# Ledger of designs, part 72: designed miniproteins, single chains, continued (2)

Each design is a single chain, and the fold is of that chain. pLDDT is the mean over its residues in the fold that is shown.

## One batch from the design tools (miniprotein)

Design m6501
Fold by ESMFold2-Fast:
Structure m6501 (fold): chain A 88 residues (1-88)
Amino acid sequence: EELDRAIESLKEAIRALKEGDTRKAIESLSKAIEALKQVIPEDPRAEEAVRKAGKAKEAALDGDLESALRYAEEALREAEKVKEELEK
């Protein structure tokens, strides 16, 4: 399902950022954003995860890996909250 794909891609982006693999991080963040956008029609709260993932991608493109990591971790927390709420 798209939300699980988004969470997987965000975790992959976080790993890539910690390893300094900027290209892989941007690729994984792009996949996460695409998957999160598919979740919005089911849960509009996914918009916050999209915003955070977008900020992470922007920071990674600017070479600010510290900010990219912080925003990616925030996006993951928001995506996990969406998943928790959908399971209730």
Scores: mean pLDDT 83

Design m6502
Fold by ESMFold2-Fast:
Structure m6502 (fold): chain A 80 residues (1-80)
Amino acid sequence: SEEAKKERELKMHKIYGQNVIQQSEQLLSDPSESPEVRKLLEQLKALGQQMTQSETVDDALALDSQITAQWQKIEEERKK
């Protein structure tokens, strides 16, 4: 059913959010990360936490876009 498909999709997004939290925490444990990158990683972790609390697929998709943009900001900051 369409409902079962949406529930499965939402569950996958919540798992992704948990992975984002774990990756952010692992990177934050690296003493070589700059203060600027650490601030962006804390924001990334917060987005991951919001993803795990998503109640709809539409909310999760909006957060997915924000997480992707946040990763890009981290990569750009690291190039400086």
Scores: mean pLDDT 89

Design m6503
Fold by ESMFold2-Fast:
Structure m6503 (fold): chain A 91 residues (1-91)
Amino acid sequence: SEAGRRALEEAVRDRVEELLARGREPSPEEVAEVYRRVAELLAEAGDRELAFQALIFYGLAAKKSPAEIAREARRLGIDVSPAAVSRAMKR
């Protein structure tokens, strides 16, 4: 929906502004949290494919295992195995 798209765009903008306002290079943990929040918003908007991609970036930034990323995906309603996550983490 257009309202969902606007809410997502505003949330992404707010997170980018928060990172810039810190006046320093964001830590891997801060970068990971941005991807995790984006994944939650995308899943709520019904975009499961982009939500899953955001979770892969979250896992790479936070150095999470495929099993941990798969658990987070299932929490957001994305049915994925640790093996599928491991495949998606390859560039």
Scores: mean pLDDT 76

Design m6504
Fold by ESMFold2-Fast:
Structure m6504 (fold): chain A 81 residues (1-81)
Amino acid sequence: LLEKRKEILKLIEEKRLDEAEKLIEELIEEDPEAAFVFDPTDIIKNGPGAHLLELARKYLEEGRYEKAKKLFQRYEDLLNR
């Protein structure tokens, strides 16, 4: 888990945003129940959902506003599960 999260941050730093997004979605898919068992806000704050926000900021910085908007929406969807 920690190793995959570090890889996501590295991909974001290296501007491999599409690869980072794929890895984030893989983490959410592998453990969706654990991510949403009790309090999704606490889990998202410390889990793969936080990486969606970092990725969205990077897309925004690169001028990819539509992509950033979709990632913020994705994060909101996780929060409102």
Scores: mean pLDDT 66

Design m6505
Fold by ESMFold2-Fast:
Structure m6505 (fold): chain A 120 residues (1-120)
Amino acid sequence: QLIQEAYSLIQQGKYSEAVETLDTIEERYGSLPLPKALRPLALKLGRIPKTVLEFLLYLYAELAQKLGRDDLIEKLGPIAMADLILAPHGESALEIPSLKEQFLKVKAEIKAAATEAEKQ
């Protein structure tokens, strides 16, 4: 429910509310496996995440795209590519400490950009 809500908020341009929802998802569910009910949304985003945290990577990429921040998309690109390469082997890019740290840094930049966009 919350992941679908975050996606809907991103699509509606309600970026600050989307960020608040994404923070709630990460805090409560980040380490949990992705529920099967969310598989259609994951497929729509062109990804097959294993965990809720991995799905948040793709939602933040969607948010960066909606914000028109090509620089943030470029920073997420290597992490998303590593995730695609590792997925067939049963691994996640976010299990690699350096990639997880880079994701958390870019996530903070996306959250700041979302807040700025809401101020017009």
Scores: mean pLDDT 70

Design m6506
Fold by ESMFold2-Fast:
Structure m6506 (fold): chain A 77 residues (1-77)
Amino acid sequence: SAALEAAKAAARAALSPEQAALLGRGLDTGIEGKRESEAVALAALHGVRDLAAEAARQGATEAANKILEQVEAILAA
């Protein structure tokens, strides 16, 4: 989705390439896990929230907010 791609783009702008890749995989795992296991989705998205907090600590508050909005959207689906 456009929102998922925007969240991944925000992570690439705000975090290291390795952290952005981990966040992207966490979002993808959260989406897949939501259909199979809420616990798996929550565990993956916990890691995404930690990386969003890191983006905020680096001053990328708007990027962190976009990432967290996507986490909430996945959990609400």
Scores: mean pLDDT 81

Design m6507
Fold by ESMFold2-Fast:
Structure m6507 (fold): chain A 77 residues (1-77)
Amino acid sequence: MEFTPEQLEELREAGMPPSLLEALAAGEQSLEALERATGNRKLAQLAYEVLKTRGVEGLLEFFRRNRDKPPEEMRLE
């Protein structure tokens, strides 16, 4: 999936980590790539699941709901 600059900006404003934004912008959407980008397996798994099931809109909602939370406290909903 190719992300538009507008979508990447919205994700940044929603609170997505810059390293994860860079990985997605580069087209790296595998679990392994996201884990390398975030340095956190829990965050990578959550982002991967949301992206695969709900796409960019789901990812926006996920990060907005989990803004300022550590990865251990982040939830899919």
Scores: mean pLDDT 76

Design m6508
Fold by ESMFold2-Fast:
Structure m6508 (fold): chain A 66 residues (1-66)
Amino acid sequence: GVEEAYKYAQENKEEILKEEREIVRYLVETGDVEGAEKRAREFYEKIAKKFGVSTEEAKKAIQEAL
């Protein structure tokens, strides 16, 4: 659930920040805003599926954990 997603984000903070940095790097190197948004959405969707929550709940849990 949401609590498990939050704990995962706290325990895997460095890995999550690395993924966010790669998305930012893609945006800076390409200027592709739509592609960067798609990569961010896919990242949150993977976490959502892992914990059986919505993409919005996963995103909120990660943002609150970081």
Scores: mean pLDDT 83

Design m6509
Fold by ESMFold2-Fast:
Structure m6509 (fold): chain A 84 residues (1-84)
Amino acid sequence: MSAAEALEQMVDRLERLLRETRETKDEKTFRELGVEVVGASLLLSNYDLRKRAIEAIKNKDMDTVLELAEEAIRMLRQRAEQLK
């Protein structure tokens, strides 16, 4: 599996969780989305994104987690394109 394929798979997971969280407003899906955003921040070596994601999860701030998920998706797509 290429590095680009791994990033694209993470984007697919984030997009699914983002959609499910927006549709259901479910705490479990929100928590799963938040954890995936933290994972994306580690892969991106983005300390600011990680710090903001952890605080949003801690505060149960769904709107911020949704915003950070969209930002993470954008960053992952950009990196995947650079690896092709």
Scores: mean pLDDT 83

Design m6510
Fold by ESMFold2-Fast:
Structure m6510 (fold): chain A 66 residues (1-66)
Amino acid sequence: SQRDEIIKRMEEMLDRFTSKVPELKDLLQDMVDKIKQLLDDGTPLSVAETLLRNVERVGESLVKQS
């Protein structure tokens, strides 16, 4: 389902960015954990998708700078 897709995308993104720049692990892990907590609290999937897109944008920028 859409929730499973979001979780899978978060895990793939985390692995990809932290493999390239291990220093980002703590930052990105915190962001992922917050999104998971919001989903557990009943936050709409559309909000989670927006947050994931923001994390992806930040991570992509930081990886390219490294």
Scores: mean pLDDT 79

Design m6511
Fold by ESMFold2-Fast:
Structure m6511 (fold): chain A 107 residues (1-107)
Amino acid sequence: MTLEEIKEELIRIAEEMLSLAKDLPPTVQAQLREALEKLKNVSDDPEELLEAFREFYGAAANALSALTPEQQEKILELVRKARELVREYFKKAGLPEPDFPELQPLP
């Protein structure tokens, strides 16, 4: 996959997460939208993609406390898919595989 293809797939995942967050407080929705906009503005640079993805990952983690258990499970699945896409891209590009803290459901 090209960087452009990975970026487009990450944007789709981010948009799906945002749709699940539509009933969340406006501040949480704003954080997710801001992170999505940063993803959309990534140039053809793997480091910029990784930085934008980490910001989105952090915004998603912050959203978990305001989600139902069912919504949390779906967000966690989407985050795991996104992490694997980024890891596989870096691996195939011969770049160091990025490390991400484990995202867990909140009680």
Scores: mean pLDDT 74

Design m6512
Fold by ESMFold2-Fast:
Formats: structure tokens, sequence, C-alpha cells
Structure m6512 (fold): chain A 80 residues (1-80)
């Protein structure tokens, strides 16, 4: 999967979480905000690794984001 595809999927999940937050309980909203913050941090690190030409680090960060996205989708299905 390309850098663009990984970032696109992450941005889509962030947008979906941001739309859901006003409809969630305070506890679920806090969990959703934490997920957004962690995902944004991973995305920033991935962009930095790509700029630095660190292919190994970029590969690891892409994998971490994809795992995070899968886990977040499972969590969201339980909230809906």
Amino acid sequence: MSLEEVLEKAEKLIAELEKLIPTLSPEDAEQAQDMISKLKELMAKLKEAEKAGDKEKAKELKEQILIFLKNAEIALKKLL
C-alpha cells in the first residue's frame, strides 16, 4: 500500500471519528479523541520518515498505522 493510500485511510477514519464524537458518551468520546491523537502522531512520524528517505522506518510506521486502523474499526463497530 502506498504512503498516499495509508494517509487517506487514516484521514477518513479521523473524519468519521470527529463526526461521531458529539453523539458519543463522555467516556467513548474521550476514547475516540485519544485514537485521533495517536493516529495523527503516527501520520506525522510517517511523513517525517518519508522526507528523510528512511524506507525502513516508513515501512514500520505504515504497518503500525494499518494495524491501528483495523483495531479502531473494530472498536467503532462496537460503539455503533
Scores: mean pLDDT 81

Design m6513
Fold by ESMFold2-Fast:
Structure m6513 (fold): chain A 86 residues (1-86)
Amino acid sequence: SMAREKVAQLMAAVIDAVLAVNEGRMSLEEAHARLEALARELDLPEVIPAMKQIVEEGRNLSEEELEALRRAREAYRNLEPLLDLA
Protein backbone atom coordinates (compact mmCIF):
# COMPACT_ATOMS: atom_id res chain seq x y z
CA SER A 1 0.00 0.00 0.00
CA MET A 2 1.12 3.60 -0.65
CA ALA A 3 0.66 4.54 3.02
CA ARG A 4 2.90 1.67 4.18
CA GLU A 5 5.54 2.49 1.54
CA LYS A 6 5.57 6.21 2.47
CA VAL A 7 5.83 5.48 6.21
CA ALA A 8 8.65 2.96 5.60
CA GLN A 9 10.61 5.46 3.47
CA LEU A 10 10.16 8.31 5.99
CA MET A 11 11.08 6.19 9.04
CA ALA A 12 14.17 4.76 7.31
CA ALA A 13 15.25 8.26 6.20
CA VAL A 14 14.81 9.74 9.71
CA ILE A 15 16.80 6.90 11.33
CA ASP A 16 19.53 7.16 8.67
CA ALA A 17 19.67 10.95 9.21
CA VAL A 18 19.97 10.59 13.02
CA LEU A 19 22.83 8.09 12.59
CA ALA A 20 24.58 10.16 9.89
CA VAL A 21 24.50 13.36 12.01
CA ASN A 22 25.74 11.55 15.15
CA GLU A 23 28.52 9.82 13.17
CA GLY A 24 29.63 13.14 11.59
CA ARG A 25 28.74 11.96 8.05
CA MET A 26 26.15 14.73 7.63
CA SER A 27 25.44 18.14 9.16
CA LEU A 28 22.12 18.85 10.90
CA GLU A 29 21.33 21.37 8.12
CA GLU A 30 21.97 18.74 5.39
CA ALA A 31 19.82 16.20 7.26
CA HIS A 32 16.96 18.71 7.58
CA ALA A 33 17.17 19.61 3.87
CA ARG A 34 17.10 15.93 2.77
CA LEU A 35 14.17 15.05 5.04
CA GLU A 36 12.23 18.14 3.89
CA ALA A 37 12.82 17.18 0.23
CA LEU A 38 11.70 13.57 0.84
CA ALA A 39 8.55 14.61 2.76
CA ARG A 40 7.58 17.00 -0.06
CA GLU A 41 8.20 14.29 -2.71
CA LEU A 42 5.90 11.95 -0.74
CA ASP A 43 3.26 14.74 -0.43
CA LEU A 44 3.50 14.74 3.39
CA PRO A 45 4.87 18.25 4.15
CA GLU A 46 2.93 18.24 7.47
CA VAL A 47 5.46 15.78 8.98
CA ILE A 48 8.51 18.00 8.27
CA PRO A 49 8.57 19.79 11.70
CA ALA A 50 8.34 16.45 13.57
CA MET A 51 11.08 14.84 11.44
CA LYS A 52 13.41 17.81 11.98
CA GLN A 53 12.76 17.69 15.74
CA ILE A 54 13.53 13.94 15.90
CA VAL A 55 16.93 14.52 14.23
CA GLU A 56 17.70 17.48 16.56
CA GLU A 57 16.73 15.45 19.67
CA GLY A 58 18.66 12.47 18.24
CA ARG A 59 21.89 14.43 18.84
CA ASN A 60 21.32 13.79 22.58
CA LEU A 61 21.16 9.99 22.23
CA SER A 62 23.73 7.92 24.16
CA GLU A 63 26.15 5.60 22.33
CA GLU A 64 24.09 2.65 23.68
CA GLU A 65 20.89 4.14 22.20
CA LEU A 66 22.66 4.84 18.88
CA GLU A 67 23.93 1.24 18.73
CA ALA A 68 20.38 -0.03 19.40
CA LEU A 69 19.13 2.21 16.57
CA ARG A 70 21.83 0.84 14.20
CA ARG A 71 20.81 -2.74 15.04
CA ALA A 72 17.11 -1.94 14.52
CA ARG A 73 17.86 -0.28 11.14
CA GLU A 74 19.93 -3.27 9.93
CA ALA A 75 17.23 -5.71 11.11
CA TYR A 76 14.61 -3.74 9.16
CA ARG A 77 16.84 -3.63 6.04
CA ASN A 78 17.27 -7.42 6.19
CA LEU A 79 13.48 -7.88 6.47
CA GLU A 80 12.51 -5.41 3.67
CA PRO A 81 12.68 -8.10 0.89
CA LEU A 82 10.42 -10.35 3.01
CA LEU A 83 7.81 -7.63 3.64
CA ASP A 84 7.00 -7.60 -0.11
CA LEU A 85 5.89 -11.25 -0.09
CA ALA A 86 2.45 -11.64 -1.69
Scores: mean pLDDT 80

Design m6514
Fold by ESMFold2-Fast:
Order: sequence, then C-alpha cells, then structure tokens
Structure m6514 (fold): chain A 90 residues (1-90)
Amino acid sequence: MKEQERLERQRKILNDPELFEKIVAKIKEKTGLSEEEAYTLALRVSGDEEDIDAFAEFLKKSENKEEAVQRFLELYNRDYDKALEEAKKI
C-alpha cells in the first residue's frame, strides 16, 4: 500500500473516536501492551491489521517491550516505510 493511503487512513482513524478505541483494543489484544502504550501506537499507525501483526511479531522478539515501542515510534516518525520494513523483517 502507498504511504499516502496509510496517512489518509491514519487521519481518518484519529478523527473517529469509536474507530480509534477499536484500534487501541486490537493492539492490546495482539501485543499485550498496556492501554497507555497501545494508545501511543494507535496515534502513529494506520490501523492496518498487517502493520499491527508485524509490530506484534517485532515486539515478541524484543527483550524490552518499552524500548521496542519507543524505537518503532522513532523510526515511524522519521521514515514510515523503513519502520514498516523493520517490523516485517521480524
């Protein structure tokens, strides 16, 4: 999927409180993160199931969940495509 399509879906999610809550719940279910951590991720990802699944696998292989979340968010902020590729490599 093109980066522009991901960004448009992210904007749509941020403007829809019900959809946002569903994305938070999905992240919590798939990753085991706290509500606060899932909230932070929901603000940054497109809500795409593939992106969430890729991140869940990335987190599963990480020794420290908090560091993994922060590293992913830093990569996502600087280079969305690179962050997605790093997550999928796991």
Scores: mean pLDDT 63

Design m6515
Fold by ESMFold2-Fast:
Structure m6515 (fold): chain A 105 residues (1-105)
Amino acid sequence: SKLEEALKKFEELRERARARIAALQADPSATDEQLFGGILVTLLEITAEVQEIMSTLDDKEVKEEILKKFREFAEELLSQVPEEYREEFQKVVDELLSILESLLE
């Protein structure tokens, strides 16, 4: 189904993102600011790819399911952000969610 194909693409994106963040966390020279920056760049890259996936979908319910998976992943990323940067990260997530939600119309 179109939903299964879209979810599979999203899971492949999530796996690549997790690997990138794990590599960044494994760097003993990385500062909290650099970790935050790397997670933020990962969020922005995944958002661009999710926009592309959603643009190929005609069914609003399928788009909503992909958006739900994106929200779940954004929460996973937030949990990995150093505490002092979490408020800033959440503001970016909220803005990106607003952009993706506009694609449901």
Scores: mean pLDDT 85

Design m6516
Fold by ESMFold2-Fast:
Structure m6516 (fold): chain A 102 residues (1-102)
Amino acid sequence: DKSILELIKAGLEALKAGNYEEAYKYFSQAVLKAVEEGDEVFLKDLFSTPYRATTYTGPYGPYLGYLEAARAAVEGDLALAEELYAAAEKYAAENPDVVVKL
């Protein structure tokens, strides 16, 4: 059984490999596990991030960027997927407190 962070890491590795359906599955499992375990930090970051936003806050902030990038790719919108992925990566690189990064 994977922890929230292990599920996120598995999703990021799948996304990096171009396996968008697997990435979306792992990211979705991380959200469900956070709800089940009452991870207030993760849930606060998740709920404070607007749908398909390119701006983030907190240590899990770019998580929704990666999740929505994987979803956009599965839906065939590769341009949107790349934009969301690039925004999440930029925030993760610029913010040392971020735990959701490649």
Scores: mean pLDDT 75

Design m6517
Fold by ESMFold2-Fast:
Structure m6517 (fold): chain A 64 residues (1-64)
Amino acid sequence: MSTQQILDETEKKLQELAKKYPEIKDDIDRLVKTMRRLAPTLSPEQLRNLSDQVLARVESLIQE
């Protein structure tokens, strides 16, 4: 999977979570911007790991 495909997949998941949980939309928007900024500097594997960490962070915020 390319870095662009990983970004698109992760952004889509994060946007769905932002629609479902508007209270954390600002946090999600910041994470999306951070991923987009870092993506050109990362390998596909590194970006997948970052994506997994970002999604885990968002799930943690939802469970609070």
Scores: mean pLDDT 81

Design m6518
Fold by ESMFold2-Fast:
Structure m6518 (fold): chain A 83 residues (1-83)
Amino acid sequence: SELEAIEKASLEEAKKKYPNDKEKALAEAALLFGERVAATGDKELIREAAELLRLLAKHAESQGNEKIAKAAEEAAKKLEEAA
């Protein structure tokens, strides 16, 4: 799907920026994913991505991954404002 393609591209770019820091790479990937989905202007895609980022934030918080949780929450809020 288009959403999966954006997720993969965002993660690959984030890993290039933070090749030796998995937590920073995942946090950056969440921010890039949100920004790229917002840029599509597709309201359905934006809503679906916001829900996925909210789930990621909740999961990351439960695992103690605060940096990922905050990045995912920030990205979700920006997408909700764009919807």
Scores: mean pLDDT 86

Design m6519
Fold by ESMFold2-Fast:
Structure m6519 (fold): chain A 82 residues (1-82)
Amino acid sequence: MSAREFLERVRELAEELGLSEEEIRFLLNMVGEAARAIEEGADPEEVLAKLEAELARHLPASVFARLWPRIRELLREYAASV
C-alpha cells in the first residue's frame, strides 16, 4: 500500500465516521507524520503508541473510541507493505 493510498483510506474512514473537515485535516496530518516515521525506519508499534496518545489527547473521546481501532489496523497494514 502506498502512503497516498493509506492516507486516502484514512480520509474515507474519517468521512464515514462523520468527522468535521477540521478534525479530518488534523487526523491526516498526524497519520501522515506517523506514516513518514515508519518509512524513515521507526518501529511501527512505537509509532502506533505515540499516535494513539496524540489522537486521544486532541480528539473527543467518543470520536477517538470509534476511530482508533480502525486507524491502528490501517497503519499496521501500511507498515507491513513498506
Scores: mean pLDDT 83

Design m6520
Fold by ESMFold2-Fast:
Structure m6520 (fold): chain A 100 residues (1-100)
Amino acid sequence: SEIEELLDRLVDLLNSTPFDSAEAHLAMTALASLVVVYDEDLDEVLSKIKDPTKQKAVRLLYENMSKEQAKEALRLSIETFLGSEDERLRETAKALAKLF
């Protein structure tokens, strides 16, 4: 699944970035938003996140956003990632944009 490949890419990005980085915050928001929008298995996604604090943050984001808010968060994440100096974020944004 293209969605599963994107979730795995975002998990890898999140696992490789510090919790307090902009990259980690963007990845956590995009992960939670994808799970909400596409009705993916949250617990499966969380099981792949190595840091328990990041797992809790993604769960909290998921629990506190509606489907409409999640769609908007994904659009904003794409725009933010495309403007990033980090090539991994730009490539992730291009892959996310293909879902729209």
Scores: mean pLDDT 84

Design m6521
Fold by ESMFold2-Fast:
Structure m6521 (fold): chain A 72 residues (1-72)
Amino acid sequence: HVTPQDIANGSDEAVEALKPFLESDDPRVRRGAARALAKSGSEKAIQVLKEVAENGSPDASKAAKEALKELE
């Protein structure tokens, strides 16, 4: 049912799989996860990025905000 393109476009399953990496202690992992969510362009992925930008840790918030700027 899920195609490789649906996963690349940020299906709910892919978004949930990436979400915990936004809270990683590794800045490269946080940036990679935030960029993957932003590149997916899905409504759920963007919602997660906005939520983390407002309510996440300072490091996670920074990664989410930078990824959102790449969309604008």
Scores: mean pLDDT 73

Design m6522
Fold by ESMFold2-Fast:
Structure m6522 (fold): chain A 61 residues (1-61)
Amino acid sequence: MIDRDRDGTLTDEEKAELWRALREAYPDLSDEELFALLDRDGDGTVTEAELVAFVRELEQI
């Protein structure tokens, strides 16, 4: 998919922190499985909005 509007609301540092939080919450999952969980629309891309939404769900634990 062509990246048209992914001018990040998240910095690279923030993305790294979100990815770390996901790995901490799901240590038994592979990167591939984590990507599948984040890819809510199933189009093969993960947006910053999807990452933020998922981290918010983790914070409700």
Scores: mean pLDDT 64

Design m6523
Fold by ESMFold2-Fast:
Structure m6523 (fold): chain A 90 residues (1-90)
Amino acid sequence: MEEKVEEYRKKIESLRAGIDQLEAEVERMEKGGSLEEAVKAIQRAGDLLYEATRLALEGPEEVRKEFLDLANRAQEVATKAAEIAKKLSE
């Protein structure tokens, strides 16, 4: 049991790092990004959201809240990137 939880904790660290990096990229885009960069950010945020949600459903109950918290963060990043893309497409 503990070995399975540790494997999921490694996935949490990996997802958190990806989300942290994407949040920084999206914040940079607010000052001078391209539509292509914003669309790619939406896609990456969607991939992170999907993975976090999947791991929350498949993983042990002990780590579910952390994966759901990461999924919520990925969704927020996707929303911000979509707002930037909309402004750049107008």
Scores: mean pLDDT 84

Design m6524
Fold by ESMFold2-Fast:
Structure m6524 (fold): chain A 72 residues (1-72)
Amino acid sequence: MAERIAEERAALEAQTARWLAAAPAALRPVVAEMGAAALEVLDLLERGDEEAAAALDAAALAALRPRFAAAA
């Protein structure tokens, strides 16, 4: 599990960096916040806190989805 989560973390960091490099200035804060939230969810999953990970994922989607839509 931990090794798999580490691989997913590395892949997510690389993907977030690519999206940040390609994103228009208006979207960069939203992309950065999405990447940070996803990494925190992975950290909680690595610690075995599945309930906190699910709650953070739901909260991040609720907060970031309208901001992404408004910026697009």
Scores: mean pLDDT 75

Design m6525
Fold by ESMFold2-Fast:
Structure m6525 (fold): chain A 64 residues (1-64)
Amino acid sequence: GPEHLARGQELLDKAIEAAKAGDVRTADSYGAGAVIHFQEAGGGPEAIQAVADAVRKALKEAGL
């Protein structure tokens, strides 16, 4: 439902924040949570890829 989309976005924001801080392990953990909630919201492979791309971009911006 819409609650899973909102929770997925919250967890993605936390993953990006952790990635920008250089905390790869925390970013991966929150990113995985975001993927699960986006899948529960009916998200497909594109939603999973968007999470991966956002975290990867944040890590690159942190110099990783």
Scores: mean pLDDT 83

Design m6526
Fold by ESMFold2-Fast:
Structure m6526 (fold): chain A 93 residues (1-93)
Amino acid sequence: MKVRVTILLETSSEELAEAVAAAAQAAMRATPGVLSAEARILSPTTVALEGIAESEEAARAARDAALAAARATARELGGEVRVVAVRIEDLLP
């Protein structure tokens, strides 16, 4: 059964949004059981991440990896990231 992970993040700057998007996407893609992961910049400071995982466990691991990468990147660049929303949902056939 496939599971979708959606994460919405707000960053303190436009430069940080691009770095956070790249780092979080890479972290999700590196998570075992993740089939795909994509980042999209919705506004200058808003990042959306969508991942497809093979299981709920993989989806939760991808969420945790993405949030850790986003926070680490924000700390490294001297900015802040806020988690606006997180959703994990089963994909219907």
Scores: mean pLDDT 86

Design m6527
Fold by ESMFold2-Fast:
Structure m6527 (fold): chain A 68 residues (1-68)
Amino acid sequence: ALNDIKNKIIDVLVGKGVPKATAENIANAIVNKMKDDGLKTTQEYFEKYTVNDALLKSYGVKKEDLIA
């Protein structure tokens, strides 16, 4: 479910040192876009969209971290 994907993204980001509020905002943006586009996996999302967030780069987060 998209809610399970959201929670997994939050856990990965928080585990890499991203503040919880920021992680929740990023996870919500990804999941809402997935819902709007009818995407069911984070792999499908990152096949269509790139991560260019300077904040995520500062924490060493890559798209591969969010697909696993």
Scores: mean pLDDT 76

Design m6528
Fold by ESMFold2-Fast:
Structure m6528 (fold): chain A 86 residues (1-86)
Amino acid sequence: MEKKEKAKKLVEEMRDLIRKNIKDLTQQFIVDIGVRNILKVLDETGDLEKVVEMAEILLQNAKRYVSDETYKKLEEILEELKKIAE
């Protein structure tokens, strides 16, 4: 329960950061779907390992559309998510 709440906040933080930094509406839509799928898996299953895997894929896809500074912040959020999943 506590780990799930922390993971949800981190995934929501990733979503907000990506939304602020991607101006292309199509790429914003694709990323928003990806984040919604991560949150759905988290809510329905609590599978933190799967949430981390999905978040890693999301970051790899977002790398082309965000600045290096934004990508570094996303990597920091992913590392915190990985620590919670342990």
Scores: mean pLDDT 80

Design m6529
Fold by ESMFold2-Fast:
Structure m6529 (fold): chain A 85 residues (1-85)
Amino acid sequence: MVLHITAQFETREKALAAAERFNAALKEMGLTGASYAVGNTVHTYFEAPSEELKRKAEERLREIAAQIGATSITVSEVESVEEAL
């Protein structure tokens, strides 16, 4: 299962910081994925091999987003890994 998380920030500086921290968190959890900032919005894609890891990853990324000051966060499932480039 591939997940797409979109987090919006007040400034581009916060978005860039969030993207770096999200990439670090995914790596620490051993998850395959990538996070990148476009303007003040951060797009994060990762593969969750289980529902437990999906929940853990979502909770951790939400915590990081809150610490940096995300104005909104949206989580969706994508049907294929090809969309998670």
Scores: mean pLDDT 81

Design m6530
Fold by ESMFold2-Fast:
Structure m6530 (fold): chain A 73 residues (1-73)
Amino acid sequence: SPEEEYRRMLDELERFLDELRARHPSITPERQAEMKEHLRGVRDTLLAEGVPVEEARALFERIRREVERAAAG
């Protein structure tokens, strides 16, 4: 279902943030928690608005790449 795909994408992004922080200790636990809360809010908004799974997937992939670039410098 779309809700299951959204859950999987969010779980993968949250895991990515955990791994990113392990590689970049400059990312504080507080900042990581704020990012996770933001992503959960984004999920809730996309589900409420009925956004297609493929569009949501593209958005989450873009967020992942932007966060990774920012952490890398």
Scores: mean pLDDT 79

Design m6531
Fold by ESMFold2-Fast:
Structure m6531 (fold): chain A 72 residues (1-72)
Amino acid sequence: HMAEVEAERQRLVDEARKRLNEIVEKYKDDPLKALAEISRVAAELYRRLMELGVPRDEAAATVVKLVNEALK
């Protein structure tokens, strides 16, 4: 079961990273719209990770790291 949870977690993270990179590219000239869309993706990922059973602190750390990587 732990292996299936890790696989699903990695899939969610990979999908979120892809979406965040797409948002950054699409709204490169509109940072406020980029931030709003990034916030939406971040909130959805956080919720999905918690639904999967990831602890809140770990889910939050994962989301923050992913957003920071996308914003470079």
Scores: mean pLDDT 83

Design m6532
Fold by ESMFold2-Fast:
Structure m6532 (fold): chain A 97 residues (1-97)
Amino acid sequence: MPFEELVEIAEEAVREKKLPDGTKVLLIAEDGDRREALLGKVVDGELEVLAAPGTDMSAIALGVYLAIKETNGVPLEVLHEERVGDTELRLLKVDVA
């Protein structure tokens, strides 16, 4: 999936869900063996991208999420899920300082 489409999906979900300002979000995209993440924050009702797909910070956030999920740790709140073609998309609420 183009990273631009990933950003657009996150922006639309933030707008549609009317998430409050200051909400931090992690968007995860999975397509078979490929995984990508975007870290963002809601500012004035809109998504502000804090870590774009393909950055070290987004990769770390994805790795932490997968580790928590695999070890049956505390799950992150799922705000939105959808599938676009072969790509599974999940928007999660994160509590990051």
Scores: mean pLDDT 73

Design m6533
Fold by ESMFold2-Fast:
Structure m6533 (fold): chain A 72 residues (1-72)
Amino acid sequence: MLSEEEIRALVERGGHLLGARLAAEGHDAAVAAISEIARQYKAQYGSTEKAWEEDPEAVAADYVRAALAHGA
C-alpha cells in the first residue's frame, strides 16, 4: 500500500501520477474515488487543469483524502 507521504509526493507531481500508480497496484476503489473528484472539478471549472491552476492546494488535499479513505 502507498504511504501518505508517497501519495502526497505523487499529487505534488500531478494528479494523473497518483491515479496511474493506484491503478497499477490494483486499488480500484481509490482509483474510482479519485476519478469522481476529477469529474467534479471538470464539471466545476471546465477542465481538471483549470482546477489545478485556480486552487492547487484544495485539489491536492481532495485527492490525498480520497486515496487514503479508499485504501491506497
Scores: mean pLDDT 74

Design m6534
Fold by ESMFold2-Fast:
Structure m6534 (fold): chain A 100 residues (1-100)
Amino acid sequence: SDEELKEKAKAFLSLSREEQVEFLSELLQISKEDARKGLDFVENALKTNPGRLLFEILEIPNGRVRNAAAFLYALYVVAGKIKPLFTELEEAKKVVEKYL
């Protein structure tokens, strides 16, 4: 259900930074360094320009870092911590459901 998916997203975001890195690395089959870079990118963008976060993620040159950042963005949207633009919530739900 939507509520169960939201709870899973919130649970992930309540993990420590290092636990989030471990989880993303295993889930997406990327290095811990790439996962950490994706996490750092999203956290820094949320502090500076949250309204452009999705567009900034799409411009990340490293596809593995971009995928980690995009997944984290989807978790924030599903958790209700970021206001989705238009239909972004439905796309975010599909991404989170596929991997969780």
Scores: mean pLDDT 80

